# Designed miniproteins, single chains, continued (3): the designs that were tried, part 101

Each design is a single chain, and the fold is of that chain. pLDDT is the mean over its residues in the fold that is shown.

## One batch from the design tools (miniprotein)

Design m11485
Fold by ESMFold2-Fast:
Structure m11485 (fold): chain A 82 residues (1-82)
Amino acid sequence: MNRATAVAEWLVREQVTDPETIIAVMKPFLKDASEEDKAQAVETLLLARPELLPHAREIGKALGLSDETIDRVIARVRERLA
């Protein structure tokens, strides 16, 4: 597990659901992460906390993901939850 996925998993275990707090915690840990690692971390968070799907774009953009990458993550999460 890379650091990006580890921090997402930690937020899930600690039951953090506030998007602003999630961004504040994740951003420093993901500063040097690749877009792929950031996308995987967001996907992990959304799969564990589907209630965050309406905030996926806000979270993704704050962490430095492109709109295209965010759209792919949202699509994958929706498919896995169906």
Scores: mean pLDDT 79

Design m11486
Fold by ESMFold2-Fast:
Structure m11486 (fold): chain A 91 residues (1-91)
Amino acid sequence: MEELVEKGIKLIEEAAKLIEDEYDKEILLKQAEMIRYLAEQKDYEGVADALETVARALRHLAEKQNNKELLEKAEEILEIAREIRRLVEES
């Protein structure tokens, strides 16, 4: 679980470096901080929800910027969110 959360956060931070708009970049970094906080509270359902929200936003930004690397990071974040959600449902 912790490794999946850290991988998700790292992907968001890497994706933020590819964002052209400073405001969108700042929002993504704040989302990464929020996800870290939710994980500290062991709110893994909240972590999965937040990662899914970030992945959708990044997919939209990737399409706007025509950036395939950003799209690939969005898809990886979404898969991590799905895996965290599965682990929560099995617990």
Scores: mean pLDDT 86

Design m11487
Fold by ESMFold2-Fast:
Structure m11487 (fold): chain A 56 residues (1-56)
Amino acid sequence: AVEEIKAAVEKVIKEKGPTAVTDEFIKELAEQFGASVTTARKAAFEVMYKKSKEIM
């Protein structure tokens, strides 16, 4: 679900950095967790936005 997608995105950002959060990665997460690509993209952007605020 959405929380699992957010956790996977946060893990990838910690391990590989935000550049690893590609459209292809988002599509793979959507398929893996049975969500729409739109839902997965929104979840990924929410995590990335939260991380960008930590830098500011």
Scores: mean pLDDT 77

Design m11488
Fold by ESMFold2-Fast:
Structure m11488 (fold): chain A 93 residues (1-93)
Amino acid sequence: MSREELDEEVALAVGELIAAVMIANDKPITQEEAIKLAKRGAEVVTSREQGERLAEAFEYAAKKQGIDPEAVREAVRKTFEEVLPKKEAERAA
């Protein structure tokens, strides 16, 4: 898989998820719904650096929407911590 393609897909996903959190706030968005959105985004992460960036992006968006930023950040971190070790092992091989 091309690293350039992967980086573009991740960047696009981050932007779309931030926009989705903001758009969804036109309706009463719950902390649980924000956490579900964050987990879905974290599943496409391919490096720890991308995962941390995604976590910060969701934390920022959650804070602006009045949602608990710590809970959303933790959801992203927990999800990419489960996904990344498998992907990193494949890349290291």
Scores: mean pLDDT 65

Design m11489
Fold by ESMFold2-Fast:
Structure m11489 (fold): chain A 95 residues (1-95)
Amino acid sequence: MNNVEPRPAEEALVDRLEEVAKKLGLDLSELLAALREAIAAGDVRRAVEVALEILRKMAEAVLEKLGVSEEERERARREFAEYEAAVLARVEAAL
């Protein structure tokens, strides 16, 4: 089902990530470019890897702006790392 135009949902996802990054004052241009390249190449594993890194950086910026304690931010980083590892393992198993 992929011999037609690129899926609008994929472009919409990247556009949403860019908008959120700008609202958070983050320069994620290189990661967003890497995500677009992975999507264009059909590299699902790479696309998920880069998307998770973008989400982690955005989450860290939100917690910092909200003045969340260092202990809470450290816990959030650990929890995100565990989810990232689990998601990547699941994607690898599905490929």
Scores: mean pLDDT 76

Design m11490
Fold by ESMFold2-Fast:
Structure m11490 (fold): chain A 56 residues (1-56)
Amino acid sequence: METVTFTEEITVDGVPATVTHVLDAATGAVLSLEVEAPTEEARAKAEALNRPVMAP
């Protein structure tokens, strides 16, 4: 199984957070989402902002 990893640094309420997306290379499906932030509040907000939005 091949995966593609994307890591982005974002800012949530002035707090830096690192978001890592692991995708299936064959299908593009999101296999996991890892968020690192100094507070649980920033981590939760970063996860919510990066949650896939349903397309119409």
Scores: mean pLDDT 72

Design m11491
Fold by ESMFold2-Fast:
Structure m11491 (fold): chain A 71 residues (1-71)
Amino acid sequence: SAAAERERRAAEAKARLEAGAATLLAQYPEGTAEVSDIGTDGARLVAEAGGKRFTQEVFADGSGTVTVEDV
């Protein structure tokens, strides 16, 4: 069903953020990374590594944003 498809996509998106966090921390072990839920249809990664802050949001509808800023 469409609902089950959206739930699967949301779970896959969150898993991708967690994998991305692990990759960043492998490159920059002094960094930090946190993955959190955005309601029932999205997830957010906030990571600080290599003098940068990365904020990535992904949603079950396929949309997403990435913001990079200096810290």
Scores: mean pLDDT 78

Design m11492
Fold by ESMFold2-Fast:
Structure m11492 (fold): chain A 73 residues (1-73)
Amino acid sequence: SSGRDAVIEAIKETLKKYGSKLSKEDLEILKKFLEEVQKAKSDEDIKKIIEEHKEELERLQKRLGEIAEKEEA
């Protein structure tokens, strides 16, 4: 449960910080990922969800990094 709560918090923080700068598609990816993690019953389920979404999450993380770099410039 602690692992689930940590992942949920991380997604919510990302939405709070970057939500206004993300595309509708990226927001849908994050919302879907959040919903699946919230429905997870075990830490193993969470790991499977992360693995299934690994490629989407990596692309999203790269875009978030680009947004953060523009804030520093």
Scores: mean pLDDT 78

Design m11493
Fold by ESMFold2-Fast:
Structure m11493 (fold): chain A 62 residues (1-62)
Amino acid sequence: SDAKAEEYLAKAEEIYNQPVPDMMELSELLAQALRHATSPELQEKIRAKLAKWQADLQKKRG
């Protein structure tokens, strides 16, 4: 459900804002959010966040 997807997305945001975010946990939470998302708009938002956060962290860590 979208409510569950938003719950996982909120958890992922919390992990991303940690000083040393666990990339595997972050990716798994976003994957769970995507699995539970039923609206196309929410699915696209989750995919966009996943791509952005992966790109941002790769730039910072090389």
Scores: mean pLDDT 77

Design m11494
Fold by ESMFold2-Fast:
Structure m11494 (fold): chain A 67 residues (1-67)
Amino acid sequence: LSQQIQQYAQQVAQARKDNDTEKQRQYIQQISALSFAYTEGVPVEEQKKRLEEEGWKGPAVTAPPAA
């Protein structure tokens, strides 16, 4: 889990350097999904596999936080 989260964190850093906000959001959402699965005790690999199988975009990433 931690290894994979750090992997995505590196991808976020790279996307920041490339000024690619879309990629940044995708990887941040991946990190959030993995952290969520870990908290619920769901095997992170199984959760990640399902997300990637569906071309993961996140179940609730479209809207900014309510002000």
Scores: mean pLDDT 61

Design m11495
Fold by ESMFold2-Fast:
Order: sequence, then C-alpha cells, then structure tokens
Structure m11495 (fold): chain A 86 residues (1-86)
Amino acid sequence: SIEDEARKFVVKILNRLRGKELTPEEEEQLRAELQSFLDKYGVEALKAAKKYIDELIELTNPEAAPVDIRNLKRIKELIDQLLAEV
C-alpha cells in the first residue's frame, strides 16, 4: 500500500541517521530522496509519510531523544515545502 511504502521510506531515512544530527549534506540528499519519492508515488504517499512522522513525534520522548525530534521536525518541514510546490 501507499501507507506501507511511506512508512518504509521514513524508517529507512531514520535508520541511516541513527540519532545523529542532520548535516547540510544529508539534508541535500534527503531533499533529492523526498523529490524522487514524490515523483514515484505521488502527493498522497508524501502526505502519508508526513502523517507517519507526526505519529513518531508523538511517540518520541523529547527529553530522551532531542536529536531525533529535531530530525523528524526538519524532515516534516522539507515535506511541507515540497507539498506547497505541487
């Protein structure tokens, strides 16, 4: 399903980052990956990825994982930028 592809995409990104702060180079790579995901699966899949990120933010303790929360919020901002350009 579109929801399963969106979850797999988000999980793959988070596993690559491994709780480390997103660098400018990693952000550029992420922008390209988000664009590729949008091009392949469409707007509804990108919206599903955003929804899953919102769920992860709610499940994450910001005191225990502040870097993870910042990364999730930044990924969400990049998704919102792409959705605004559609």
Scores: mean pLDDT 85

Design m11496
Fold by ESMFold2-Fast:
Structure m11496 (fold): chain A 79 residues (1-79)
Amino acid sequence: SNLEKALKYTVEGAQKASEGDLEGAIEYARKSKKYLEESGTAKKALEYVKKGIEKLEKGDTGGALKYLGLAIQELQKVL
């Protein structure tokens, strides 16, 4: 499903961010955003992924991990 793909890519994005791979983290977070937008559900997870992307683009790894973690928690509630 789109939500399962969104969870997978959010987890991969968070892992890349924790490894210092900000470009890889942004790529996976954007994939997650696409699947969340296609689902039309899990609106809180989508907002957290958008915030995570914003933090990654600013080089704020700590802020990114916080928001991507919140997105993972929201996705786990609906799966």
Scores: mean pLDDT 88

Design m11497
Fold by ESMFold2-Fast:
Structure m11497 (fold): chain A 67 residues (1-67)
Amino acid sequence: KIDEEVWVALGIIATTIGAKYGDFDGAVELAKRIGDETGLKEVYRQAAEILREAGFTEAAKELEDYA
C-alpha cells in the first residue's frame, strides 16, 4: 500500500506541474500512464480534481471517464 501511495503522489505531482505550466495534455497523459502502470484508479480521480480546480473541466472529465 505504501508503493501505491507513492504512485498516487507521483500522479498528483505530474498533474500539478502540468497545470502550473499550462501543459494539461501532458499532465493528462502522464496521469493515465501512471494509473495504467499501477492499476490505481485513485490516480485518475486525484488528477481530475486538480485539473477541475485549475478550470480545465473537459480534461478532468476525460480522466474520470478513462478510469
Scores: mean pLDDT 67

Design m11498
Fold by ESMFold2-Fast:
Structure m11498 (fold): chain A 73 residues (1-73)
Amino acid sequence: EREERAKRLDEAILEDLKKRGQKPLTPYEAYVVAKKEGKSDEEAQKIARENAYRIMDAAWKRRDELVKRLEEL
């Protein structure tokens, strides 16, 4: 059953995050956490999208820092 498999996957993700005490690492994990907190699907999708943008922003900043360091050498 597709729905039961999806729920088991979501539960496994939440359990793994709880074991490690870590925050959601991916947009999908952020979506699952938001849904567990009782947020609507629409709100959870928005949170996941914001998480994706943060990851991209962090990657851009890291690249900018590396370029700056390289140019200073």
Scores: mean pLDDT 70

Design m11499
Fold by ESMFold2-Fast:
Structure m11499 (fold): chain A 93 residues (1-93)
Amino acid sequence: MLIEPSEKVQRMLELVGVKEKSLSESEIVNAIAELINKLYEEGRVDESAPVPGTLKVSDTELGEILGVESATPAEITDAILKEIAENGKEIEL
């Protein structure tokens, strides 16, 4: 079964080079993990945040899409998965 993400999620996945309109759940989760790893590699850790590993996203497309200045990897993952669940479309093959 494939998932067609919302336009907001498609824009986020394009940041890690995903251009496919329909993805499996595992492919979506892997793309989110790559996005988070990219933010860490760019040095976007918010060291002032109360939770270690929080990322500064306010100046990124992800921050614009989520409407937040900083988020933990778990919050980023949960927000994207929630957006897919509420606004994404499942395709039966």
Scores: mean pLDDT 72

Design m11500
Fold by ESMFold2-Fast:
Structure m11500 (fold): chain A 119 residues (1-119)
Amino acid sequence: GLAALEAAVADVERLVEQIKSLGDETLKAMENKENIEKAKKLYDEAVSLGDQAIAAGDAVVRQAEHLAATSTPEEKARAQELADRVRKLIDEVRSFVDETKKKADEAINKYKEELEKKL
């Protein structure tokens, strides 16, 4: 029912906050060349969690659409609102992962270029 759907939405929101925190830690670690390998591991973990959050969010959206098809008008409106909220969260995760990947790739490439200049 709606209570289970709302709980599932809250779980997706917690995953999104964890992903953002992990991404921030990754970018901060990349500021120090000695931490690049650690930053890569944090980045890989953030991407993995992002994929999990997207999959969980897609499942929540499907659950909300099913409830909307079989429920009262009031429950349908709430289920649609929750579906839209989760879709926005999924879009935020995709955007954040893509931006973090771009910044991470730029930092790693700059580090490699500096190493090549010493060879």
Scores: mean pLDDT 79

Design m11501
Fold by ESMFold2-Fast:
Structure m11501 (fold): chain A 79 residues (1-79)
Amino acid sequence: SIEEKFVAKLKTLLNEARTKATTPQAVNLLENAEKALAEGNILQAYDLAAEALRLLGDEDSALQVEVDAGVLAIYRAVS
């Protein structure tokens, strides 16, 4: 499903971001994003991930996460 592919992609991005996170703030945001995913709060996980990526200076990945969240939200609304 589209949701499964999007969640898998987000998990990959979160794992990569964790290798670059050296501040408690970035680590905390990434942990909260993973917790939101585990709890089924998928859109909240995208918001937290985008914030973490921006804090790490990865604006391109943050924008991609925001675009993916928008696509998923539209898909869920019309499906």
Scores: mean pLDDT 84

Design m11502
Fold by ESMFold2-Fast:
Structure m11502 (fold): chain A 84 residues (1-84)
Amino acid sequence: MREGLLHSARLAVEALRRAAEEIRQSLIDLGREDLGEQVERQLEELARQIRDAAEAGDAEAFTRVLEEAEALVRQARQLIEELK
């Protein structure tokens, strides 16, 4: 169980890192560096929580935090489209 969660956490953290870099750059290009920095910090904190939940073997916490991170990525991408 824990090994599976750790593997999933590694993939999720890597995906969130890529999303954070994409979102930050898009917001900077739109003149909203303040939002880019805020979203990057929030995604980094959620990535840490995903790793912590996986290390603890807490599948429920892992799923909850992952869903929260995915929702933030979706919201940030919607905001970027609205700012274009």
Scores: mean pLDDT 84

Design m11503
Fold by ESMFold2-Fast:
Structure m11503 (fold): chain A 95 residues (1-95)
Amino acid sequence: VQAALDRLVATLRELGTRALVVIYEASVSDAALVEGLERFEAEYRATVAAARAAGLPPPDSAVLVFGPIPQAEANRLAGEALTAAPDAVTVIRID
């Protein structure tokens, strides 16, 4: 998981995104987290390329949610993390 996370962080920094929040439920396997992080990295590169072609800046933050977490709870946790550390990587595990 850490290697995939480090790779995603490097990609986000390269593309101008400062903050990453990853929220995951404890039953989500390491393999599923790695797959999700790698899929997001690929999609994010395409998203930023499309934005750049349209003359738009990249997003300043990225939020990823894995597992059955209520949207309101995910939004609250992400908002709190971004307020406390607007240019950092925050990983939140929900048991």
Scores: mean pLDDT 77

Design m11504
Fold by ESMFold2-Fast:
Structure m11504 (fold): chain A 80 residues (1-80)
Amino acid sequence: KEELAEKVEKLKKEALEKAKNASDEEAYEIIKEFLTEARKLGVPDEAIQKALDVFLENIDKDNVERIEKVTKVILDSIRS
């Protein structure tokens, strides 16, 4: 679980760096890429679904904040 969390944290850091100057369309692609890579690493579908719910809840927020909230859901799910 911790090794998976470390890999997801690396993906989060990369996504946050990309998000700093991203448009809303680019932020959507960044989130989609992050969730796809997390799924490949073995993150459960339930965690992916919860992350998507958080994305929809925060669609009006800054791109960095949205990515932070989405990635937190994934990390909390794999560490629980």
Scores: mean pLDDT 77

Design m11505
Fold by ESMFold2-Fast:
Structure m11505 (fold): chain A 111 residues (1-111)
Amino acid sequence: ATPYDAVLLTADAIIYYVKNKKTEITDEEVDRILAAEPSKEARAVALAYFLFVPQGLTPEELHKKLVEFLRPLLGEYAEEVAKIFVDLILGSDSVPQSLIDAVKRIADAVY
């Protein structure tokens, strides 16, 4: 499996979490995401990751670029999706434990 697959599926999990106003994500929900075709929104998040993360932007600059890139596809959800994604990249303690566990489950399935 490639780093792209891990980022793509992680993006789908974050989008699912935000759009459905979840407080937690379960292993069963992660397994359904893994079994499904990736969303067009998740593909856009993955593309933005590989475009912006290598640029060495600050967390604030990265968040701004992700929001601008994702707003046409995610609308009102763009800011929260971008925030969670940046926080995950930084290893921030603000990320819900169930999302951290989901990312680990995705990495285990992909790698």
Scores: mean pLDDT 83

Design m11506
Fold by ESMFold2-Fast:
Structure m11506 (fold): chain A 68 residues (1-68)
Amino acid sequence: SEAEEAIKEADKNGDGLLTAEEVGEVAEKLGLDGEKARELAEAMMKARGTDKLDYGGVRAILAELRAA
């Protein structure tokens, strides 16, 4: 899917993890709000006690942006 391709492209080091900035880039490529995506990513990282999100976390943020 376009979303999966954008996620893989943003994962520049191939570690299966994205920073909040990279999550914003994915959202912008898909025509979604990149700034809101970064805010949601940072909130999710804080809740999970992590500094990056796995692909599942990124997909959850994209789904939330589309539902809004």
Scores: mean pLDDT 82

Design m11507
Fold by ESMFold2-Fast:
Structure m11507 (fold): chain A 81 residues (1-81)
Amino acid sequence: SIKDELLELLDELLSLTEDPAVRAALEAFRAQIEAGVLPSEAEAKALAHAALSHAAARNDERARQLVVETSRLLGRLLRAA
């Protein structure tokens, strides 16, 4: 399912995230998705910007790709609701 794929991508992104604030935000976001609670578009965009900034600061291309793919799947999930 889209939800299961999204959770898998979030778990991989978490494994590459070392910033405690970004990790805490991603963990909270993952918990919302797992519980079937859809985040607001503003919350999702703010988290995506924070995660992209962290990935860029570390020159982590894989983390950047994961943020893009996670955002794409989340967009599909939000449109399906």
Scores: mean pLDDT 82

Design m11508
Fold by ESMFold2-Fast:
Structure m11508 (fold): chain A 63 residues (1-63)
Amino acid sequence: MKHEAAERGGNGGAAAAGAAGADKEGMQTSGLIGYEIGLKEGSEEGVRKGTEIGYALGKQLAA
């Protein structure tokens, strides 16, 4: 293996979930990991929206 598609499957939270959170050993553990990864994805969008609004408001109020 010199340079296959290793990076193509490990640059996103969803890719990490599929590679790391797709363990077939523990269904219960898989659910927990999936929830944690899903939280990161949801949180990232929530933080992005909140940060954009908060930054704009804070900048105006702090001025």
Scores: mean pLDDT 55

Design m11509
Fold by ESMFold2-Fast:
Structure m11509 (fold): chain A 79 residues (1-79)
Amino acid sequence: MVVDTVRKLASPEDAKRVEELFERLGDAIGAGDREAAERAVEEIEKVLHESLPPELAEKLSEQLREDTERALAIVEERA
């Protein structure tokens, strides 16, 4: 899980920021708000690139984007 990796390798402040952004991302996905979800992903990606080694930040960002798109697609299909 991205949050666990950030807690282990990044500062407590960055870990808290990522947790808050994941809460916002979950709310956006649940509401079917693609724009809000994309904004939350961008903010999470920024924190990851500031806090983690570049290779790990890139890999986690890719996974986050894929997971978010799958979740949004499911919500949109059910609407």
Scores: mean pLDDT 79

Design m11510
Fold by ESMFold2-Fast:
Structure m11510 (fold): chain A 67 residues (1-67)
Amino acid sequence: MEEEIQRLLEEAEKAKQDYQSKALAHRAKARESTDPEEAERYMQQAKDAEAQGKAEVEKLLKEAEEL
């Protein structure tokens, strides 16, 4: 059980790093874009990646807490 909790916590940490990396990449593309519409799309993709990633992390943390 403790090993399962540790595994879920490690998965949550990796998921957090993953969505933060994806969001950063999208924001970098938005900053480099010369088209305002393309910049807005990249910023939206960054926000979507953060929202989805945060939900995944919370799910994993809750599963760890319930074990």
Scores: mean pLDDT 83

Design m11511
Fold by ESMFold2-Fast:
Structure m11511 (fold): chain A 67 residues (1-67)
Amino acid sequence: MEYEITVRTSSHPAHQELLDEVVKREIEKAKKLMEELGVTKGSIGVHVDENGDVESTADAVTTTRVP
């Protein structure tokens, strides 16, 4: 399976080491959810704001038209 993972952070660099474990945990959680839904390919986005709050989103790959 293959997931496109994007991590965006607005938190101060000093907090990065503490946030790495939280981000990793959210990514694994999203992967498990997608697998349970039968999705083996998609995108996972993780956003960390200035307060250190972590938000994750996941989208399945769907058929689309190419120009």
Scores: mean pLDDT 65

Design m11512
Fold by ESMFold2-Fast:
Structure m11512 (fold): chain A 88 residues (1-88)
Amino acid sequence: EKLYKPTPEFKAVLKSVGFTKDEYTLGEILGLISAYVTEKKLGGPLENPNLADLSDSPLAELFGVDQIDFSKYDELIERIKKYVEEVK
């Protein structure tokens, strides 16, 4: 499985919730984003539990969006790839 190194800006966001590892798989990074949403209590209502409101968070500033949808897996992975470097 390919390993990815977060950009300095993304690494700073992850460090704010205690994640300090240098390299992750894409699946691990998706899990870290889910953990960030849980830690910061950014989860959506019961009617839309896959929607996270990132407004006014460092993650919203990094991604340039106010919301993410965990049910849109492929879109999330493509977004994450812009903020990580593949380890060769």
Scores: mean pLDDT 75

Design m11513
Fold by ESMFold2-Fast:
Structure m11513 (fold): chain A 67 residues (1-67)
Amino acid sequence: GMVQAEAGRLSGSTLKDPAARKAATEAGEKIGKGDKEGARKAAEELLASKDPAARDFGESVLRHLEG
């Protein structure tokens, strides 16, 4: 879905923080596998980033899992 597509975009070139890029990749993979706990942990790493794009994606992952 759109969240997985956004994870691919952010992990490739948009995020300046390597940890945030890895967390974006993990979030997409965990969502695709139905691993809600893994996706939540990746979202928490994204929310800890100082990059607004990473935090926005982290919030989107949490909304996808909970809402």
Scores: mean pLDDT 73

Design m11514
Fold by ESMFold2-Fast:
Structure m11514 (fold): chain A 61 residues (1-61)
Amino acid sequence: MEAEVERMLAALLSDPALRAEAEKIASLPTLEEQRRALFKVAREHPDRVAAAGAALNAAAA
């Protein structure tokens, strides 16, 4: 649960177009608020979120 939020935030932070949104989400006081905000970003930009996640996974390999 926490690890999933952390991975998603890291993926968004690696995308310059989404970095500002990711920083705002990371500053939210609770993990639950971060999760809800990430869900909204994923709905707004599903292809960008998927691409960022794939790029992060490739960089980690």
Scores: mean pLDDT 73

Design m11515
Fold by ESMFold2-Fast:
Structure m11515 (fold): chain A 76 residues (1-76)
Amino acid sequence: MSLLKALEKAVEKFRKLLENSPLLPEDVKREYERELRRLEELAREKIKNKDITGAIGQILRIVGLGVDVELLVKRA
């Protein structure tokens, strides 16, 4: 799998997680979507510059964001 495909899958999984959390407040969802967009843009820049380590780092941050949302939903 290419880094770009890995990034796209991570972004899609996170967006589906937000969509499948209807009781999560809309303001919280908007903040997570802003953070996702920022991390996606950073990852795309790293991929464009062939910074493999940097790209992986940003993709892992998106995955970590998903873990944070899952923990928040489980505790709410």
Scores: mean pLDDT 79

Design m11516
Fold by ESMFold2-Fast:
Structure m11516 (fold): chain A 73 residues (1-73)
Amino acid sequence: MENVEKVEELIRELAERLRANPDDPEVREMVQRVQEHIAELARRVEEEGVVDEERIEELVEEARRRLEEILAE
């Protein structure tokens, strides 16, 4: 919920950076790192098989922190 909105904001910020600087390799690398992290989270969800609301919140919070780290570079 709260973290989901923040993740959406960070994704939009990254998309705007890519749109403003489409030829910037750093921005493209940021997008790739975000995609890789999302893929890793999806894999962990598949491994667990069942995800409750609390677990989803934990994964979203981890995604938010990771996005903040990537965008800080």
Scores: mean pLDDT 72

Design m11517
Fold by ESMFold2-Fast:
Structure m11517 (fold): chain A 103 residues (1-103)
Amino acid sequence: SVEDFYRALIQSVLAEELIRKKLLELGFPKEVADQAAKEVRDAIGKKGVVSREELYEIVRETLLKVGVPESLADELAKEIVDEVFRLTEENLKVMKDVINPKE
C-alpha cells in the first residue's frame, strides 16, 4: 500500500539518522558512523516495513559489529527502536493531513 511504502521509507531514514547520531555521540569516527547508518538503512530496505523486534535485531547487530559493548548495544537499540516508531507515526500523521485533509 501507499502507507506501507511511506512507513518503510520513514523507518529506514529515521533509523539511519539515529544510529549515525548515537555512534557520533559515543565518539566513533564519522566514516564508521556513516557506514553503520547505511548498513541499517539497507537492511530495512530489504525487508520493507519492519516490526519493533526486526528493527531491534538490525540495530543491535550493527552496534555490536562496530564494537559497542553488548549491554550498551542492547540499551541503545531499544532507545533507537522506540524513537523510530514514535517519529514514524508522527510523520505519517502529518503526511495524511497534507495529502487528504478530511476536516
Scores: mean pLDDT 83

Design m11518
Fold by ESMFold2-Fast:
Structure m11518 (fold): chain A 102 residues (1-102)
Amino acid sequence: SLEQARQQQEQQRQQLQQEAEKQIPKLEEETKELIEKYGEDHVKTGEALMRLGMALADAGDYDKAEELFEKAVESFRKTGSDIDEAMGRIGLGVVKSAKRNE
């Protein structure tokens, strides 16, 4: 039935969100370690901020995801990582759009 199909899709989304939520503490620790080692204005820090932002977005935490993408874009801008900066701006745009559609 249509009801069963919708329930299965909702369960799948919830499972993906829970899986993302489980990864967040590890990504937060990895991001912290990279900031301590390389500082905020390093491509490796930008990459970690990007990964954490994506995981937060997958978990539905769009406010935190927006903050992390903004920090990642700043890190990539300061390091001249044009491709990574563009990807971060795309992620930021997606998150801002998701927040408006709530």
Scores: mean pLDDT 84

Design m11519
Fold by ESMFold2-Fast:
Structure m11519 (fold): chain A 71 residues (1-71)
Amino acid sequence: KVAEVVEEQLRKAGMSEEEARKVAEEVAKNIDDPEKAIEIIERALRKVGFSEELARILAERILQEAKEAEE
């Protein structure tokens, strides 16, 4: 499921389970708006210490994984 994929990836990136779950739920609600979903994931990754460049690249990959889990 979308939220589970996003939560797992954010936890691996260093976010707490509680924060990762909240972000993952927000991403799942915006899964049909890829620009918004990417922005949400990017903000979360930057909060845990990734640069803007890396956060953007990782956010795009995480969203792709989550969309595959939805189908």
Scores: mean pLDDT 80

Design m11520
Fold by ESMFold2-Fast:
Structure m11520 (fold): chain A 87 residues (1-87)
Amino acid sequence: KEELLELAKKYLELAEEYLKQGDLEAALIYAGLAAEYLAKVKKSKEIEEAIRLLEEAARLPEDDPRRRELLEEALKLLRKAIEELEK
């Protein structure tokens, strides 16, 4: 459980960093890994919503401005899920 949570945190931090650098493809990959590991720790509405947003972002063409918006929202939900699990 703790090991999966630590991996999820590490991948979320990488996703946030790549998003800041404008590398949406790398950000999406690492956000997906973070969501996958979090889903193994706990099933929650926030994690399910984040996964849905990431899947939608992955289906959009390159340079669609909605990809960044969906990814930013997904990352916020994943961060909230991690914070709730650390209480």
Scores: mean pLDDT 83

